Designed miniproteins, single chains. Designs and how they scored, part 65

Each design is a single chain, and the fold is of that chain. pLDDT is the mean over its residues in the fold that is shown.

## One batch from the design tools (miniprotein)

Design m2390
Fold by ESMFold2-Fast:
Structure m2390 (fold): chain A 60 residues (1-60)
Amino acid sequence: AAAALAAAEAKGQAAAAKVKQIEELRKQGYSQAEIAKILGIPKSTVSAILKSLELLEKSA
């Protein structure tokens, strides 16, 4: 039960996969709460990823 190690590694692997899934679900019209339930992740994580994507798109 190494939560600290799992969290550190997850930021690399899970981020790319979850970002793609969240982006697709958002484009299909799902709300942050619905995306969180579909992916089994906290709504705060979905919100943070969506904000990061919007900042990247506007900065490009």
Scores: mean pLDDT 71

Design m2391
Fold by ESMFold2-Fast:
Structure m2391 (fold): chain A 86 residues (1-86)
Amino acid sequence: APLSDAELTAEAARLMRAVALAVAKVSPPERAPEVARMLARAAALALEAGDRELAREAIADLEALARETGSAEGLELARRARAALE
């Protein structure tokens, strides 16, 4: 059977998070806003799929990236994503 919309969205969230974390490892700090946007998208997709645990993981990764890089955009995305989870 094909994946349901929720299952497909959850898989997209998992793949987006994995790609974001891989990109973060090879990217210079000036690319932190791009990685932050990917992690924020992963969190949003996880919430849309109803996968709150995956959303928490993506938000935690986003918060960690924002703290490590000092990205103003990353910090703002992290705040908005955390508010959406609560």
Scores: mean pLDDT 84

Design m2392
Fold by ESMFold2-Fast:
Structure m2392 (fold): chain A 90 residues (1-90)
Amino acid sequence: MVEFSEEELREMLEKFIETLREEFEISDEEAEKIRKELEKMIKEGAPMSELNQFMVDRTVRLGVELAKKKASTEEQKKALEELLEHMKNL
């Protein structure tokens, strides 16, 4: 009762994958790979801290890839990296 239910974790994963698809323009195949990895971690009983670390790491990598595709400024890349660094400490 005091821990996140499997249903709540799945809702969080669905939101995360949806955000990656919308904001980072990842393919359906890439989204499915990320979903599979997170589902495996949940099944194996990974703590929330490990799930959060995986999500942060993947977001950073995809953010860099998107920035390259969209020719984003170096300032935008730096701001994103600093924001994600802050988020991973939550």
Scores: mean pLDDT 71

Design m2393
Fold by ESMFold2-Fast:
Structure m2393 (fold): chain A 114 residues (1-114)
Amino acid sequence: IEEKIKELQKKIKENPNDAEAYLELGRAYFRQKKYDEAIKWYEKAIEIDPNNAEAWLNLGRAYLAKGDYDKAIEAFEKAIEIDPNNLRAWYLLAEAYKKKGDLEKAREIFPSVV
């Protein structure tokens, strides 16, 4: 995974506006459980391409893993606003509400998560 980070850093040096490279870099840090670093790079991907639903989805996942349920909810809601047919985003939004203790809201969003 450290080799992949080096490859992505090289891609970014060649193309500083490559939103996908920042998204992949965020994922690499997420896999290392370095959630603050993952958030930083997901935010950079969003800064370059604010309509990238996958970047918002991954930002929400990082906040969810960190235990920041309110920020996770905001990020998942943004992912759904961009791509309302993303079933994974709906599932993760419901799971964030469930972890926050709002079981009623979780059930309304995705009944099978309760």
Scores: mean pLDDT 85

Design m2394
Fold by ESMFold2-Fast:
Structure m2394 (fold): chain A 108 residues (1-108)
Amino acid sequence: MIKPGDISAAAVLDPERGEVVGRGAAYVDSTDPEEILKAAREAAQVAAATAMVFGERYGLPVGKAIGEAIGPDGVLARLELTPDEAREVAKKHPELREQIRAAFDEAE
Protein backbone atom coordinates (compact mmCIF):
# COMPACT_ATOMS: atom_id res chain seq x y z
CA MET A 1 0.00 0.00 0.00
CA ILE A 2 1.11 3.58 -0.71
CA LYS A 3 1.75 5.92 2.23
CA PRO A 4 1.52 9.69 1.45
CA GLY A 5 4.89 10.20 3.23
CA ASP A 6 6.63 7.84 0.75
CA ILE A 7 5.62 10.02 -2.24
CA SER A 8 5.71 13.81 -2.73
CA ALA A 9 2.33 15.15 -3.85
CA ALA A 10 0.80 18.55 -4.56
CA ALA A 11 -2.51 20.00 -5.70
CA VAL A 12 -2.35 22.85 -8.23
CA LEU A 13 -5.23 25.10 -9.29
CA ASP A 14 -5.70 25.46 -13.04
CA PRO A 15 -7.19 28.99 -13.20
CA GLU A 16 -8.22 28.74 -16.88
CA ARG A 17 -10.28 25.56 -16.32
CA GLY A 18 -11.22 26.19 -12.65
CA GLU A 19 -10.10 22.67 -11.67
CA VAL A 20 -7.52 21.00 -9.42
CA VAL A 21 -4.56 19.18 -11.00
CA GLY A 22 -2.88 16.51 -8.86
CA ARG A 23 0.87 15.94 -9.13
CA GLY A 24 2.79 13.07 -7.52
CA ALA A 25 6.45 12.07 -7.63
CA ALA A 26 8.17 8.90 -6.37
CA TYR A 27 11.95 8.53 -6.24
CA VAL A 28 13.25 5.27 -7.76
CA ASP A 29 16.81 3.91 -7.44
CA SER A 30 16.02 0.90 -9.70
CA THR A 31 16.50 0.47 -13.46
CA ASP A 32 13.84 -2.31 -13.55
CA PRO A 33 11.02 -1.14 -15.91
CA GLU A 34 8.40 -2.91 -13.75
CA GLU A 35 9.55 -1.10 -10.58
CA ILE A 36 9.69 2.24 -12.46
CA LEU A 37 6.15 1.74 -13.82
CA LYS A 38 4.89 0.70 -10.35
CA ALA A 39 6.37 3.90 -8.84
CA ALA A 40 4.72 6.09 -11.52
CA ARG A 41 1.37 4.32 -10.93
CA GLU A 42 1.63 4.76 -7.15
CA ALA A 43 2.54 8.46 -7.61
CA ALA A 44 -0.51 8.90 -9.90
CA GLN A 45 -2.77 7.28 -7.27
CA VAL A 46 -1.54 9.67 -4.54
CA ALA A 47 -1.86 12.61 -7.00
CA ALA A 48 -5.48 11.66 -7.78
CA ALA A 49 -6.37 11.29 -4.08
CA THR A 50 -4.67 14.63 -3.27
CA ALA A 51 -6.60 16.44 -6.05
CA MET A 52 -9.91 14.98 -4.80
CA VAL A 53 -9.26 15.95 -1.14
CA PHE A 54 -8.22 19.49 -2.18
CA GLY A 55 -11.22 19.77 -4.53
CA GLU A 56 -13.63 18.66 -1.79
CA ARG A 57 -12.15 21.20 0.67
CA TYR A 58 -12.39 24.19 -1.73
CA GLY A 59 -15.44 23.16 -3.79
CA LEU A 60 -13.41 22.70 -7.00
CA PRO A 61 -13.75 19.94 -9.63
CA VAL A 62 -10.97 17.35 -9.99
CA GLY A 63 -8.86 17.82 -13.11
CA LYS A 64 -6.09 15.55 -14.36
CA ALA A 65 -3.61 13.70 -12.14
CA ILE A 66 0.06 13.17 -13.03
CA GLY A 67 2.37 10.57 -11.51
CA GLU A 68 6.12 10.59 -12.15
CA ALA A 69 8.87 8.11 -11.30
CA ILE A 70 12.06 10.12 -10.76
CA GLY A 71 15.60 8.73 -10.86
CA PRO A 72 18.99 10.42 -10.34
CA ASP A 73 19.01 11.84 -13.91
CA GLY A 74 15.38 13.02 -13.91
CA VAL A 75 11.96 11.67 -14.90
CA LEU A 76 12.04 7.97 -15.84
CA ALA A 77 8.28 7.50 -16.38
CA ARG A 78 5.19 9.72 -16.44
CA LEU A 79 1.58 8.60 -16.13
CA GLU A 80 -1.21 11.11 -16.81
CA LEU A 81 -4.79 10.35 -15.74
CA THR A 82 -7.77 12.09 -17.34
CA PRO A 83 -10.24 13.79 -14.93
CA ASP A 84 -12.58 10.77 -15.10
CA GLU A 85 -9.70 8.31 -14.51
CA ALA A 86 -8.39 10.44 -11.60
CA ARG A 87 -11.84 10.44 -9.92
CA GLU A 88 -12.17 6.65 -10.32
CA VAL A 89 -8.66 6.02 -8.94
CA ALA A 90 -9.30 8.31 -5.94
CA LYS A 91 -12.63 6.54 -5.21
CA LYS A 92 -10.83 3.16 -5.19
CA HIS A 93 -8.32 4.45 -2.57
CA PRO A 94 -10.44 5.82 0.33
CA GLU A 95 -7.60 5.06 2.79
CA LEU A 96 -5.23 7.37 0.86
CA ARG A 97 -7.91 10.09 0.81
CA GLU A 98 -8.34 9.78 4.59
CA GLN A 99 -4.57 9.99 5.21
CA ILE A 100 -4.21 13.04 2.91
CA ARG A 101 -7.22 14.75 4.55
CA ALA A 102 -5.69 14.19 8.02
CA ALA A 103 -2.34 15.60 6.85
CA PHE A 104 -4.14 18.62 5.33
CA ASP A 105 -5.95 19.32 8.62
CA GLU A 106 -2.62 19.13 10.55
CA ALA A 107 -1.03 21.73 8.19
CA GLU A 108 -2.61 24.70 10.01
Scores: mean pLDDT 78

Design m2395
Fold by ESMFold2-Fast:
Structure m2395 (fold): chain A 73 residues (1-73)
Amino acid sequence: SRADVLAEARAVLDAAVATIEAGRTLPPAEQFAARRQAVARIQAMAARILREHPEAMPEFEALLREAEARIAA
């Protein structure tokens, strides 16, 4: 359902933020790898939403903006 895919999207974004935050304490090469993995997971989630529930994209974009704000802080 739309609610299920959005709940999964929130979990993916929370995990991505945690990965990037944990990466800040790692050497540069590992920090880069952590960011790349986080971006890949977010892109995979966006592709799934566009395929299965495109109407949920505005909510996903709002969650992504919130996640970006958490990283920037």
Scores: mean pLDDT 84

Design m2396
Fold by ESMFold2-Fast:
Structure m2396 (fold): chain A 55 residues (1-55)
Amino acid sequence: SALIEEILAEARRLLEEGRSPDEVQRHVLARAFAAQLSDEEIAELARRVREILEE
């Protein structure tokens, strides 16, 4: 959960810096796989990133 929150904070920061949604999503996915998150954690992260991008 702490790592998911860290990745989400990075995603929000990248959006604030003007990065595209596609770049943000690629960054999040790469971070999740590098961090060896479980399938359930990746699904939760993907859902929460989508919520941020839909704001």
Scores: mean pLDDT 82

Design m2397
Fold by ESMFold2-Fast:
Structure m2397 (fold): chain A 71 residues (1-71)
Amino acid sequence: ASILAAVRALLDVPDDQVYEAARNIIKAGGEEAIPPLVAALPDLPASKQEPVRQALIDVGGEAARKALAAA
């Protein structure tokens, strides 16, 4: 399983399912999923950026807070 492949797949996910998809990536990859998700945020459509940020805040913990602050 590739975290980068899962992050890329977010582009093909319907906007209303992006939050759950991002949450599932974090659950599967743990803290290692957080830097790729944060790095991908600027390259995502605006409609997908907020659900991904919300998933990072809700389930990413301190690692997500630090990565988001550094971006």
Scores: mean pLDDT 79

Design m2398
Fold by ESMFold2-Fast:
Structure m2398 (fold): chain A 62 residues (1-62)
Amino acid sequence: MKLGVVTVGLSGEEALAYGLALKKELGADQVQVSIAEDEAQALALAEKGRAAGADKVEVIIR
């Protein structure tokens, strides 16, 4: 199954950790994590998420 995760009030790293934990616990085939972060940190966070096994990381620039 595909899993989409949107978090409010968490840091980008916390949101990624939460999404990846849910993927593992639910046995999902794909996870997409949506995070709000500034542009400078967005690229590093997206790369970190992909390296950690997220299939798609969506970063919303604010």
Scores: mean pLDDT 67

Design m2399
Fold by ESMFold2-Fast:
Structure m2399 (fold): chain A 94 residues (1-94)
Amino acid sequence: SLAAELEALAKELAEEIERHKDDPLVTAALQELLEAVKAIAAGDFDAARAHIRKALEKVEELEKANPEKSELASQLRNWVLYTWSLLQRARQAA
């Protein structure tokens, strides 16, 4: 179910925040994605979209500041895309 996928993603994002706590741009992007997931679960699709956009902004900042972290930035972009897909599915189900 969508609710189970949102709960699973929230747990994964929280674990990744702890794993990357010494990387401020990575943790900022992950925190924005976690807030987006919470907003989707609450039915606040405007807030979810805003948080996804902020997460992408942090990923773009990471790519410019730390090109050596390109693989990590790519993983963050995949989480942005997945969170966006969950938002679209939630909107269609509402």
Scores: mean pLDDT 90

Design m2400
Fold by ESMFold2-Fast:
Structure m2400 (fold): chain A 70 residues (1-70)
Amino acid sequence: MQVKPTNDQIIEMLLEHFKSKLPLLSKEQQEEILQSVEELIEELKKTDKERAEIYEKFLKKMKELAKEEL
């Protein structure tokens, strides 16, 4: 695998996958996933700040999708 998608394309792909699974996830499971992504972002800020900011954008979109379930 030598051709890599852009970070934005990876985010959109992950977002679509999360969106498709949302109806199958309980509210508690959705919150656990969001917390796990937040923890991952904090670790990335120590090693790769640019990628951390990209994942922060993804997390923000995930939170908006999860709120729409309410």
Scores: mean pLDDT 73

Design m2401
Fold by ESMFold2-Fast:
Structure m2401 (fold): chain A 84 residues (1-84)
Amino acid sequence: MEKEEFKKRLEEGLEQLRKDAEELKRLYYEEKKVSKEEVIKGFERGIGELEKLKKEAEEKEYYELAEEAEKLIEELKKEIEELK
């Protein structure tokens, strides 16, 4: 894979995970279409995917992407604690 293609794929993955988290928050807080347990499970899954993305970004020295992934991980962990 070309370095630029790989970086773009990680950037798109990070943006998708952010959008998924925002949609899950909307479904829970605004739409009331999902349970608290489903939101927690969704965020835990998102954290797992973000941890993988962060590791891949760090291995390729895309430190800004790794930092953005870490920030989203911390935000989702905080949301989970507030929901528990």
Scores: mean pLDDT 83

Design m2402
Fold by ESMFold2-Fast:
Structure m2402 (fold): chain A 60 residues (1-60)
Amino acid sequence: SALTEAARRGLANGEAALAAGDPAAAITSFWEAVKLAEQAGDEELKARARELLAEARRRS
């Protein structure tokens, strides 16, 4: 679905931000990915986004 694809883009953007040393940008991208995955009903994608969001928050 369009929501699932948008959530996956959010994950990719967040991971790129972490690799670039920008955890604040990563938090924003991962938080949006959580919301999009929740709207899509994709529990696996939501769980992955939450895991990455927590990791980004630890690095802030």
Scores: mean pLDDT 87

Design m2403
Fold by ESMFold2-Fast:
Structure m2403 (fold): chain A 65 residues (1-65)
Amino acid sequence: MSREEILEIFRSYDTDGDGYLSVVAAIKAMQELGIDQLTALEIVAKVQKNGRVDIDELVDEVLKL
């Protein structure tokens, strides 16, 4: 899957359009990409700040898989 396809999926969960996902939304979006729940939780733990996940940081971590 390309970076653009990953970004499109994450942006579909970004209902506020602010470039951030909630922890729950980030996990669901990663599961839609075929990432297992434990790996999704580990990624979220690395990138979340104050319960919010930056989409750019999330994409970078997913691309390292």
Scores: mean pLDDT 81

Design m2404
Fold by ESMFold2-Fast:
Structure m2404 (fold): chain A 89 residues (1-89)
Amino acid sequence: SLALAYYNLGNIYLTESKLDEAVEAYKKAIELKPDFAEAYNNLGYALTAQNKLDEAVEAYKKALELKPDFAEAAEQLQKALEAQEKAKE
């Protein structure tokens, strides 16, 4: 599907550390498929890499709302929340 194509493009950009391009590609995947839990999870990862921790937390929460048993998203959410607490010092 076109949503999957943008998701895969986002993954390629993420592996190349092209974070702005990765975020844009994942947002396009989500626009085409709003229930795409994996795209929200990887959007959270890209946002965490950009140090946009508030946005990353919201993306991971959305991934878990869509797929409550998504272990990877739960683990990444915990890491993002820990990074937020460290930033408050």
Scores: mean pLDDT 89

Design m2405
Fold by ESMFold2-Fast:
Structure m2405 (fold): chain A 100 residues (1-100)
Amino acid sequence: MENLEKGREYFRKGDLDKAIEYFEKAIKENPNLAEAYYELGVVYARKGELDKAVEYFEKAIQLDPNLAKAYEMLAIVYEQLGREDEAKKYFEKAKKLDPK
């Protein structure tokens, strides 16, 4: 959890490389921590590495199928990729898990 919190701190400061380093450390400590994969997806999306963002959000969902925010971010990334059908599918899934 300390590495996850440090990763979030660096991400908030705009230090994306340090954020990645700490989120990777969080994954090494707990490989099943869906939240850390989600956070890596967010950082890679911010860097414009959309294919990597998709991979990490998909891994987060695989570990925690109820992680509504990962579906929401997948929908946003698929919109940026011009994949409207996938974007709509994941947005609807996110709304079903966290309706509002």
Scores: mean pLDDT 86

Design m2406
Fold by ESMFold2-Fast:
Structure m2406 (fold): chain A 85 residues (1-85)
Amino acid sequence: GAKELLEEARKLVEEAKKIAMEALKKAKTLEEIKRAIALILRAIGLLFDLDLLEKKGPSKEEAEALLKEAKELLKEAKELLEELK
């Protein structure tokens, strides 16, 4: 149900945040640092949205939308970290 989708989204956002923080440690240029920070801030924003939606009671559609955003964030974080290896 919607709650399980939000739990999955939260796990993906937390993983993305950890990966983005690792990318920040490996970043050498100002552009790379800015990209890593932008991903970290986006993760924080999504965690806020997840907390707000959990409190309000999510619809399945709203939960699916946040899960999609979480998956895209994780993909972008992994791509940045791979570029910095």
Scores: mean pLDDT 89

Design m2407
Fold by ESMFold2-Fast:
Structure m2407 (fold): chain A 71 residues (1-71)
Amino acid sequence: MSFEEAKEKGERLFEEGRYGEAALEYAKAISLKPDDAETWLKLGEALEKVGWHEDAAAAREKALELDPDMP
């Protein structure tokens, strides 16, 4: 599976409200590109939706480390 496929699948699952599955697909994407700040932010959002607030905060912090100018 490519990075783009995993990220796209995660986005679709997130839109469907399947946040746990979205988080797994975003995690696959970051395993392929661990320096992609946007995917770390999306992972954090999905983790927050499933109630994993500490892991969500860690993912967001990682995104800011990679791209501090990210909105």
Scores: mean pLDDT 82

Design m2409
Fold by ESMFold2-Fast:
Order: sequence, then C-alpha cells, then structure tokens
Structure m2409 (fold): chain A 92 residues (1-92)
Amino acid sequence: MKPRPATPEELERLRQAGYDLAKKAVEAKTKSEQAAYITSLALFMVAADLEYGPEAARAVAEGAIQAAKDSTKNPELAKEIEELARRFLEEL
C-alpha cells in the first residue's frame, strides 16, 4: 500500500498517542496490562508506518521515548519501551 503523508497536526496527535500508550504501560498495575499496552504501542507504530509512512511511525516512537524518560515509576519497563521504540526507528 502507498502511505498517505501525515499532516503536522496528525504527527502531533500521533506523538501524543505514543506518549499516552507508553505512559499507560508504565503506570499499569499488572504485568498483563503492561504487556497489552506495549503490544498496542508496537502495533500502533507499525500501523502508523503503513498508513502515513515513516515520519508518522517516528512521531509515535518519539512520544513513547519521551514518556519513558518522564517516568520514575518503573525504570526497567521504561527502558524496555525506549529500547523497543529506538529499535523501530533504526529499521525505518
């Protein structure tokens, strides 16, 4: 499929969505909820790339990385989220 380029406003919304999903993962009370939010984040990055192209996937990943940096609640999970997002950025 040929992706449609995201607008600047759509890129900001995608960045915020990535941030919110990563924040929910870090704030999750159970490992099952954490896994669900991390899986949702990974699928959302893939979906953004397929729909809008690499700039959109980059926006989602950057949002997730920022949420991981802002988090003090679960540093190990924050590192996992940052590593996942950075790995995805390297493959774009």
Scores: mean pLDDT 80

Design m2410
Fold by ESMFold2-Fast:
Structure m2410 (fold): chain A 70 residues (1-70)
Amino acid sequence: SEEEVIELRDKLYEAIYNKDVDTAIEIARQLSEKLGIPEEETEEILKLIRDGNYAEAYIKLSKLVLEKLF
């Protein structure tokens, strides 16, 4: 549901702010599954999070959310 997507997004931002990489990866994977994001794109986002490139991961995920919800 749209409410679940918003809740997961907010939890992802909190994990990134706290520099909790493991939690951020778990939430990003859950969000990708709910949005039906292809595995190859999901793995690219997860790699960006693991590399500490949070800004690029955020931008890429936000674009995919926009494409899937609208």
Scores: mean pLDDT 78

Design m2411
Fold by ESMFold2-Fast:
Structure m2411 (fold): chain A 115 residues (1-115)
Amino acid sequence: NKALEEAAKAYVEARDAALEALNDKEAGELLRVLSADPSLSREERLTKLLNLYEKHPNVIRPLLLATLKFIEARVKAGKALPTDVELAELLAALAEQTGDQELKQKAESILLLLN
């Protein structure tokens, strides 16, 4: 699936750019949030992601949009991961708290596809 391959590539590129810009602690926190680490509560994930978004919006925001596009491509390919719902809900909550209308619209559209 070409759309899925292109979305995966864009996600990896955005993730690598974010990891390069972050310090080791921030990079570790980002990876735990993105991997849906079950040791983190929803509130802890949202707090960590809000802090990263506030400090590094120029790398975190593109990564979050690329993450949503990758989730959308997986859902449309019938290859949704169990963690995709949790990530989309987390990004919708982040968008609500930050006032990021583009991120909110994209996350909400994906959540409709996951029903």
Scores: mean pLDDT 86

Design m2412
Fold by ESMFold2-Fast:
Structure m2412 (fold): chain A 63 residues (1-63)
Amino acid sequence: MYEETIKYLEELFEKGDPLAAYNLARLYVKMGDLEKAREYVEKLREMGHDFLADEVEAEIEKA
């Protein structure tokens, strides 16, 4: 499920797009892969996007 979307977002993330990391994290939450979602939350914090990381973390806590 979502293979094409994940591949596209991974390519954007490799190019330095923080919104790609945000979208990947949220997609992994929807898939129930909370470990992968947390990995992208950490990547967002490393990139200086704490607000986006906090939003995903709130979604994980509700899942």
Scores: mean pLDDT 81

Design m2413
Fold by ESMFold2-Fast:
Structure m2413 (fold): chain A 71 residues (1-71)
Amino acid sequence: SFAEELLKQAVEFGKQGDYQRAAALVVAAAEFGGIPLSEAADRVVEALEKEGHTDQAKKVRDLVAAIQARS
């Protein structure tokens, strides 16, 4: 789906250290996919952690949590 492509792009930007763009893509995927923001974030975090990008996963999780706190 389109939302799954956005999540895939979020993982790639997360790997590159572009956490702001990764977080924005997670938010967009949740909106277009009609899924909870926390679920969209978990999918990206799990994908990053599975590939050994643990520090990047933490950065993406923290930015998405900050966006949720503002909503």
Scores: mean pLDDT 86

Design m2414
Fold by ESMFold2-Fast:
Structure m2414 (fold): chain A 68 residues (1-68)
Amino acid sequence: SREEAEKLIEEAKKLLEENKDKFSEEEYQGFKRGIEEAEKLLKEGRVEEATLLAKILIHEMKQYLEKK
């Protein structure tokens, strides 16, 4: 749903912001671009793709935080 996509994008933004000091500049900019793409997909009505991308970004950020 659109509401789920919005919530996941918000969660991804919060995770990135709260942990930005734990990412390299390259990692931070990569995740930031990913979140911007998810927001763009949602604005275009591509709700399922936005939801999937947000879930992938959250998963990847958590893995990077564990690796660092």
Scores: mean pLDDT 84

Design m2415
Fold by ESMFold2-Fast:
Structure m2415 (fold): chain A 102 residues (1-102)
Amino acid sequence: DLEKYEQRLLEALRRLGSEEAERLARELFEMIRNKASEEEIAKFLMEKFGLSPDLARKVAKVLLNGSPDEQYLVVGALLGRHLGISSGGDDVLRDFLDGLLQ
């Protein structure tokens, strides 16, 4: 239930007062709903989250092909990284995504 996950995440971000993170989350979920291409999602992730091209493509694949639960987890992980509340950097995110894609 992607729509319910989106609303829960937006509510949490609103309580944190991060207008930028709320906007980024909304844009990502809109791209998923509108069936944006892998290339469009990867470009957004590179420009807004500073991901490498390889990492951005892995994220885009999970967001396009994953379950609603996987999509929610990946968006949450990206926003946690963006807000500085997650640790481990790009290598940890890559290992997590490889687990979801296998």
Scores: mean pLDDT 77

Design m2416
Fold by ESMFold2-Fast:
Structure m2416 (fold): chain A 70 residues (1-70)
Amino acid sequence: SSATARAIGRILRGLVDLEEGNYEEAVKDFEAAIELDESPLAYRLLGEAYRKLGQVDKAEEYFKKAEEIK
């Protein structure tokens, strides 16, 4: 589907931003991916981006959301 393909594109962009240390941009990319296609992977990656920003409580919240989505 076009929404799933666009979500994958945002995930890939977010992964590049994480690798480059652009953690705030990674958050935006993973949030956009979730809006397009809500997935456990996108929530886990958003949690990782928040952890890199030192926002541990937000990271834990999104890791829990990833566990709850089936």
Scores: mean pLDDT 87

Design m2417
Fold by ESMFold2-Fast:
Structure m2417 (fold): chain A 90 residues (1-90)
Amino acid sequence: SDGPTLRLDRRQVLEGALVALETAPGALEAHRDDEEALRAIGETLARLAEITGLFKLSDELREALEAGDVEKLLQTVREMQKRLREELEK
């Protein structure tokens, strides 16, 4: 069984990731023509996906970055938000 401290730390990590993801769509759209900025944002998002256990979405983010597909990056961010919210309801 999970201790209360461990559960609180995990919840805080997931909540922090969701807060960070709230600004991600606006940042991606604002920098859609800036390849360097998109790469930095996308790598940060991929790292957030890995930290939260969303490894498949991390891979999808990296593929979208290599393709320059901002629409796919936005869709993957929305999927990350959905999965993190579902995890917080457990």
Scores: mean pLDDT 79

Design m2418
Fold by ESMFold2-Fast:
Structure m2418 (fold): chain A 82 residues (1-82)
Amino acid sequence: SEREERLRAVARAVQEMLDEIEKLITEGFKQGKSKEEILNEVRKLAEQRVAELRERYGVSDETAENILRALISYAEDLIDKL
């Protein structure tokens, strides 16, 4: 169904966002960026990607906000382990 295809596309997009966040954190750390600078760059990336997700797949504001919060929480946990 179109609904199932959209859900799979959204899930794939979220997984790609997680991969981008991990790369941004790893590269930022290697470049000697502070944890605060890395987190700010992750926040900007996550906000941009979630906005694209809303436009491309028609994700609701509530779902977009929940995805954004999950991405930021994931990034904070990774950065804290640096």
Scores: mean pLDDT 87

Design m2419
Fold by ESMFold2-Fast:
Structure m2419 (fold): chain A 71 residues (1-71)
Amino acid sequence: SLAEGAYREGRELARRLLAAGASPEQVMKEVLERAAKRAEQLRAQGASPEDVRAVLRAIVEGAREAIREAE
């Protein structure tokens, strides 16, 4: 699903940044920037506010899981 893809995207981005030595704070900053761009793309494609919110939530939760695993 769109949300599953978004979760994987956030998780994989966070894992790459953590592996490169980024702090959790730096990871979340980059993830939020990626999520903002994804939201802009989805709105341009006519996605509903509910779908945009679900994708944003999924990206952030994927990143949080990667950070939690690194603890």
Scores: mean pLDDT 87

Design m2420
Fold by ESMFold2-Fast:
Structure m2420 (fold): chain A 64 residues (1-64)
Amino acid sequence: SEVLQRIARHELMTEFGLSEEEAEELLRLAQEGASVDELARRLMKRGMSPADARRVARGLVAAV
């Protein structure tokens, strides 16, 4: 959903402090079939806790 993707991008930037480029990259990876675990690993490397990373990754997969 385009609307859900826009909301997810905005929340990544506003709530978690990612740049627009970082948020777009994560959405692109989700659109290309990246798993929740793959997205969560990237978010954890960025400094997000494992619990938050998995929650956010699940939301990204649901948005595409």
Scores: mean pLDDT 81

Design m2421
Fold by ESMFold2-Fast:
Structure m2421 (fold): chain A 96 residues (1-96)
Amino acid sequence: SVAAEQEQLQRFLREHLGLDLSPEEAAERFQAVMRELAESPPLPVLTPEQAARLQRVAAELAARGVPEGLIDLLLAVAPNAATAEEVLAIMRERLA
């Protein structure tokens, strides 16, 4: 349900990013991030090394309890991140 998705997003924001945003502000910030991603030039084809790094970072995010549905978005926001901590820091900065 939409309510369950909103609760999951609010929990992610609070527990992983330390952000206590109103539901309206959270929606506006996420919409802005999604618009910027849609307007960005397409990412080049990943090298095997880049693909392996992103798979490792995705596994680290999952191990931290980040919902699978958010991991792809986080990696799209931070395609050059080397660690889960860097991904979360970049996303926090984007939503600040």
Scores: mean pLDDT 79

Design m2422
Fold by ESMFold2-Fast:
Formats: C-alpha cells, structure tokens, sequence
Structure m2422 (fold): chain A 88 residues (1-88)
C-alpha cells in the first residue's frame, strides 16, 4: 500500500541520518549497498551532480518519485557529495 511504502521511505531516511551522525559517510554508503539499496544510490549519484536544489527537485519530480522518496534520495545525494569532498 502507499502508506507502507511511505513508512519504509521514512524509516530509510531516519536510518541514513542516524548512521551518518554516528558512523560517518563511508560506513553509511557501505551499509546501504549491503541492504540492496544500490538503485537509490545510483539515483542519488545522478542528483548529486546537479548544480542546484531547483534542478534536483525537478529531476526527481520527472522520475515520478513521491515526496518521502524524494527526501530520502536528496539525503543520500548530500551524503555522496560529502563522501566525494572527504575523498578528494
């Protein structure tokens, strides 16, 4: 159901924020790969290359994602950007 999908997206978002705060970006990305969230990571990598929040929102709207799913991908995109900054 839509409610179950929304709750799953919210749970993922909370887990990502909590892991980022406690364990940092590298371990959080590794955890998401282990959980089979590679498709979300790939989408977040695309979003991370976009120059502005307006472009990111437009891209995600075009993909037909729900608001909670968009929020989760945006959090992942910020995490990917932080990882790239640390590894640079």
Amino acid sequence: SHMAALEQSRRLGREVVELLARRGPEETIAYLKEQGKEDLIKLAEEVATLPSDEARFAYLKEKGLKPSERATVLVLADLIRLRREVEA
Scores: mean pLDDT 71

Design m2423
Fold by ESMFold2-Fast:
Structure m2423 (fold): chain A 55 residues (1-55)
Amino acid sequence: SVDDELERRRRTYDDVLAEIERQTGDPELVRLVREGFDADLARWEEGLRRRELEE
């Protein structure tokens, strides 16, 4: 389902953010990457919802 796919992608992004924080200790970098991931997830969700309606 769309929700399952979004959840999987969120977990992947969370893992990446945790790794960046662990390696750099830079909260500003973590914040910027998280904002990018949030924007990408929002666009991804919109695309998935549109595709689901077309089936």
Scores: mean pLDDT 80

Design m2424
Fold by ESMFold2-Fast:
Parts: sequence; structure tokens; C-alpha cells
Structure m2424 (fold): chain A 73 residues (1-73)
Amino acid sequence: EEEQFEAEVYLALGNIYLTLGDLDAERGDVESAKEAYEKAIELYQKAIDLATGPLREEAQRNLEIAKKKLEEL
């Protein structure tokens, strides 16, 4: 299923950027952390649009986590 595969790729990419944002925030690089979290949010939104079931639920949870982390910067 093309849409589910694309959603998996977007979710994985979002997870990578979320992790990069966490690492940047930990080292005090607020600007890099902000950029990474913003990219994670964009990628999770794309995953949500394409995904169904558990994959969509995971993307929705991770989107909310990324938003909270961005707000806390």
C-alpha cells in the first residue's frame, strides 16, 4: 500500500528530526532545535494525512510531543 509506505517514511523522518531537535536543545543550540522540531512537525503532519490505524495514532502522538518541545524552547 503506497500511502502507508509513504506515511512510514514520513513518520521515520519525523522521528529522526525530533531526536536531532532533542540533541540540539540539550547542547543549548535553540535555533537548530527549533528548526529540527519544526521539520518534525511538518513530517508528522504528512504522515497523519497518509496513514490509518496505529500508524496514524503514533504520528498524532509524536506531533503533539514535537509541538510541546517547540513551545518549551
Scores: mean pLDDT 87

Design m2425
Fold by ESMFold2-Fast:
Parts: C-alpha cells; structure tokens; sequence
Structure m2425 (fold): chain A 101 residues (1-101)
C-alpha cells in the first residue's frame, strides 16, 4: 500500500511517501511521472539514486516498509510518484501519489 494518494505542499518544504508490503521485498524502485511524459526511474535497490537524479530525492526502508522523501520542493517536482516492489511473486506497482507544489 502506497500513501498518501495526494499531497499539496509549499515550495521549499519536504514530503515523504510511504509504502508497505504484505510480503518481504527483494527490491524497491521509485518513479516520477509528469503529465504527458514517460515514467522516470529515480531510485533503485531501495535507496540508490539513479545517476543524474537530484540529491533532494532520498529513499530508505527495510523488510516490508519503505519511503521516498523529497526535500526542498520545487514547482517542477509536481508529478505522480510510483513505487514498484519486487517480491517472490513478481512486481507490484503502487497506486501512485500525486504531489502538487
């Protein structure tokens, strides 16, 4: 389960998006999707930023609970954010979090 489903935040603030799994998680990915654009991978392997991704994006977690934090929010961060959890049963996508700055 990914929460919240939507959040409105002020420029310069931070937001945290949480996800939980009913199963033990092998890998975690976090994606950003802006309107009209492809999904962009931000984080792989739970906490590892993809090269070129701003250090304002950070992720952490273990076992069944994981989070993405976006600090020092900018208007360009307005997007839907998705997690993808790899478990023994395959990949499960979160239902998305709409972030508005």
Amino acid sequence: TQSPSSVTAEEGSSVTINTTSSEDVLRVYWFRQKPGEEKEVLIRDISKRVPGVDSRFSASGSGKSFSLTISNLKPEDSATYYNALLTKDGITWGNGTLVTV
Scores: mean pLDDT 79

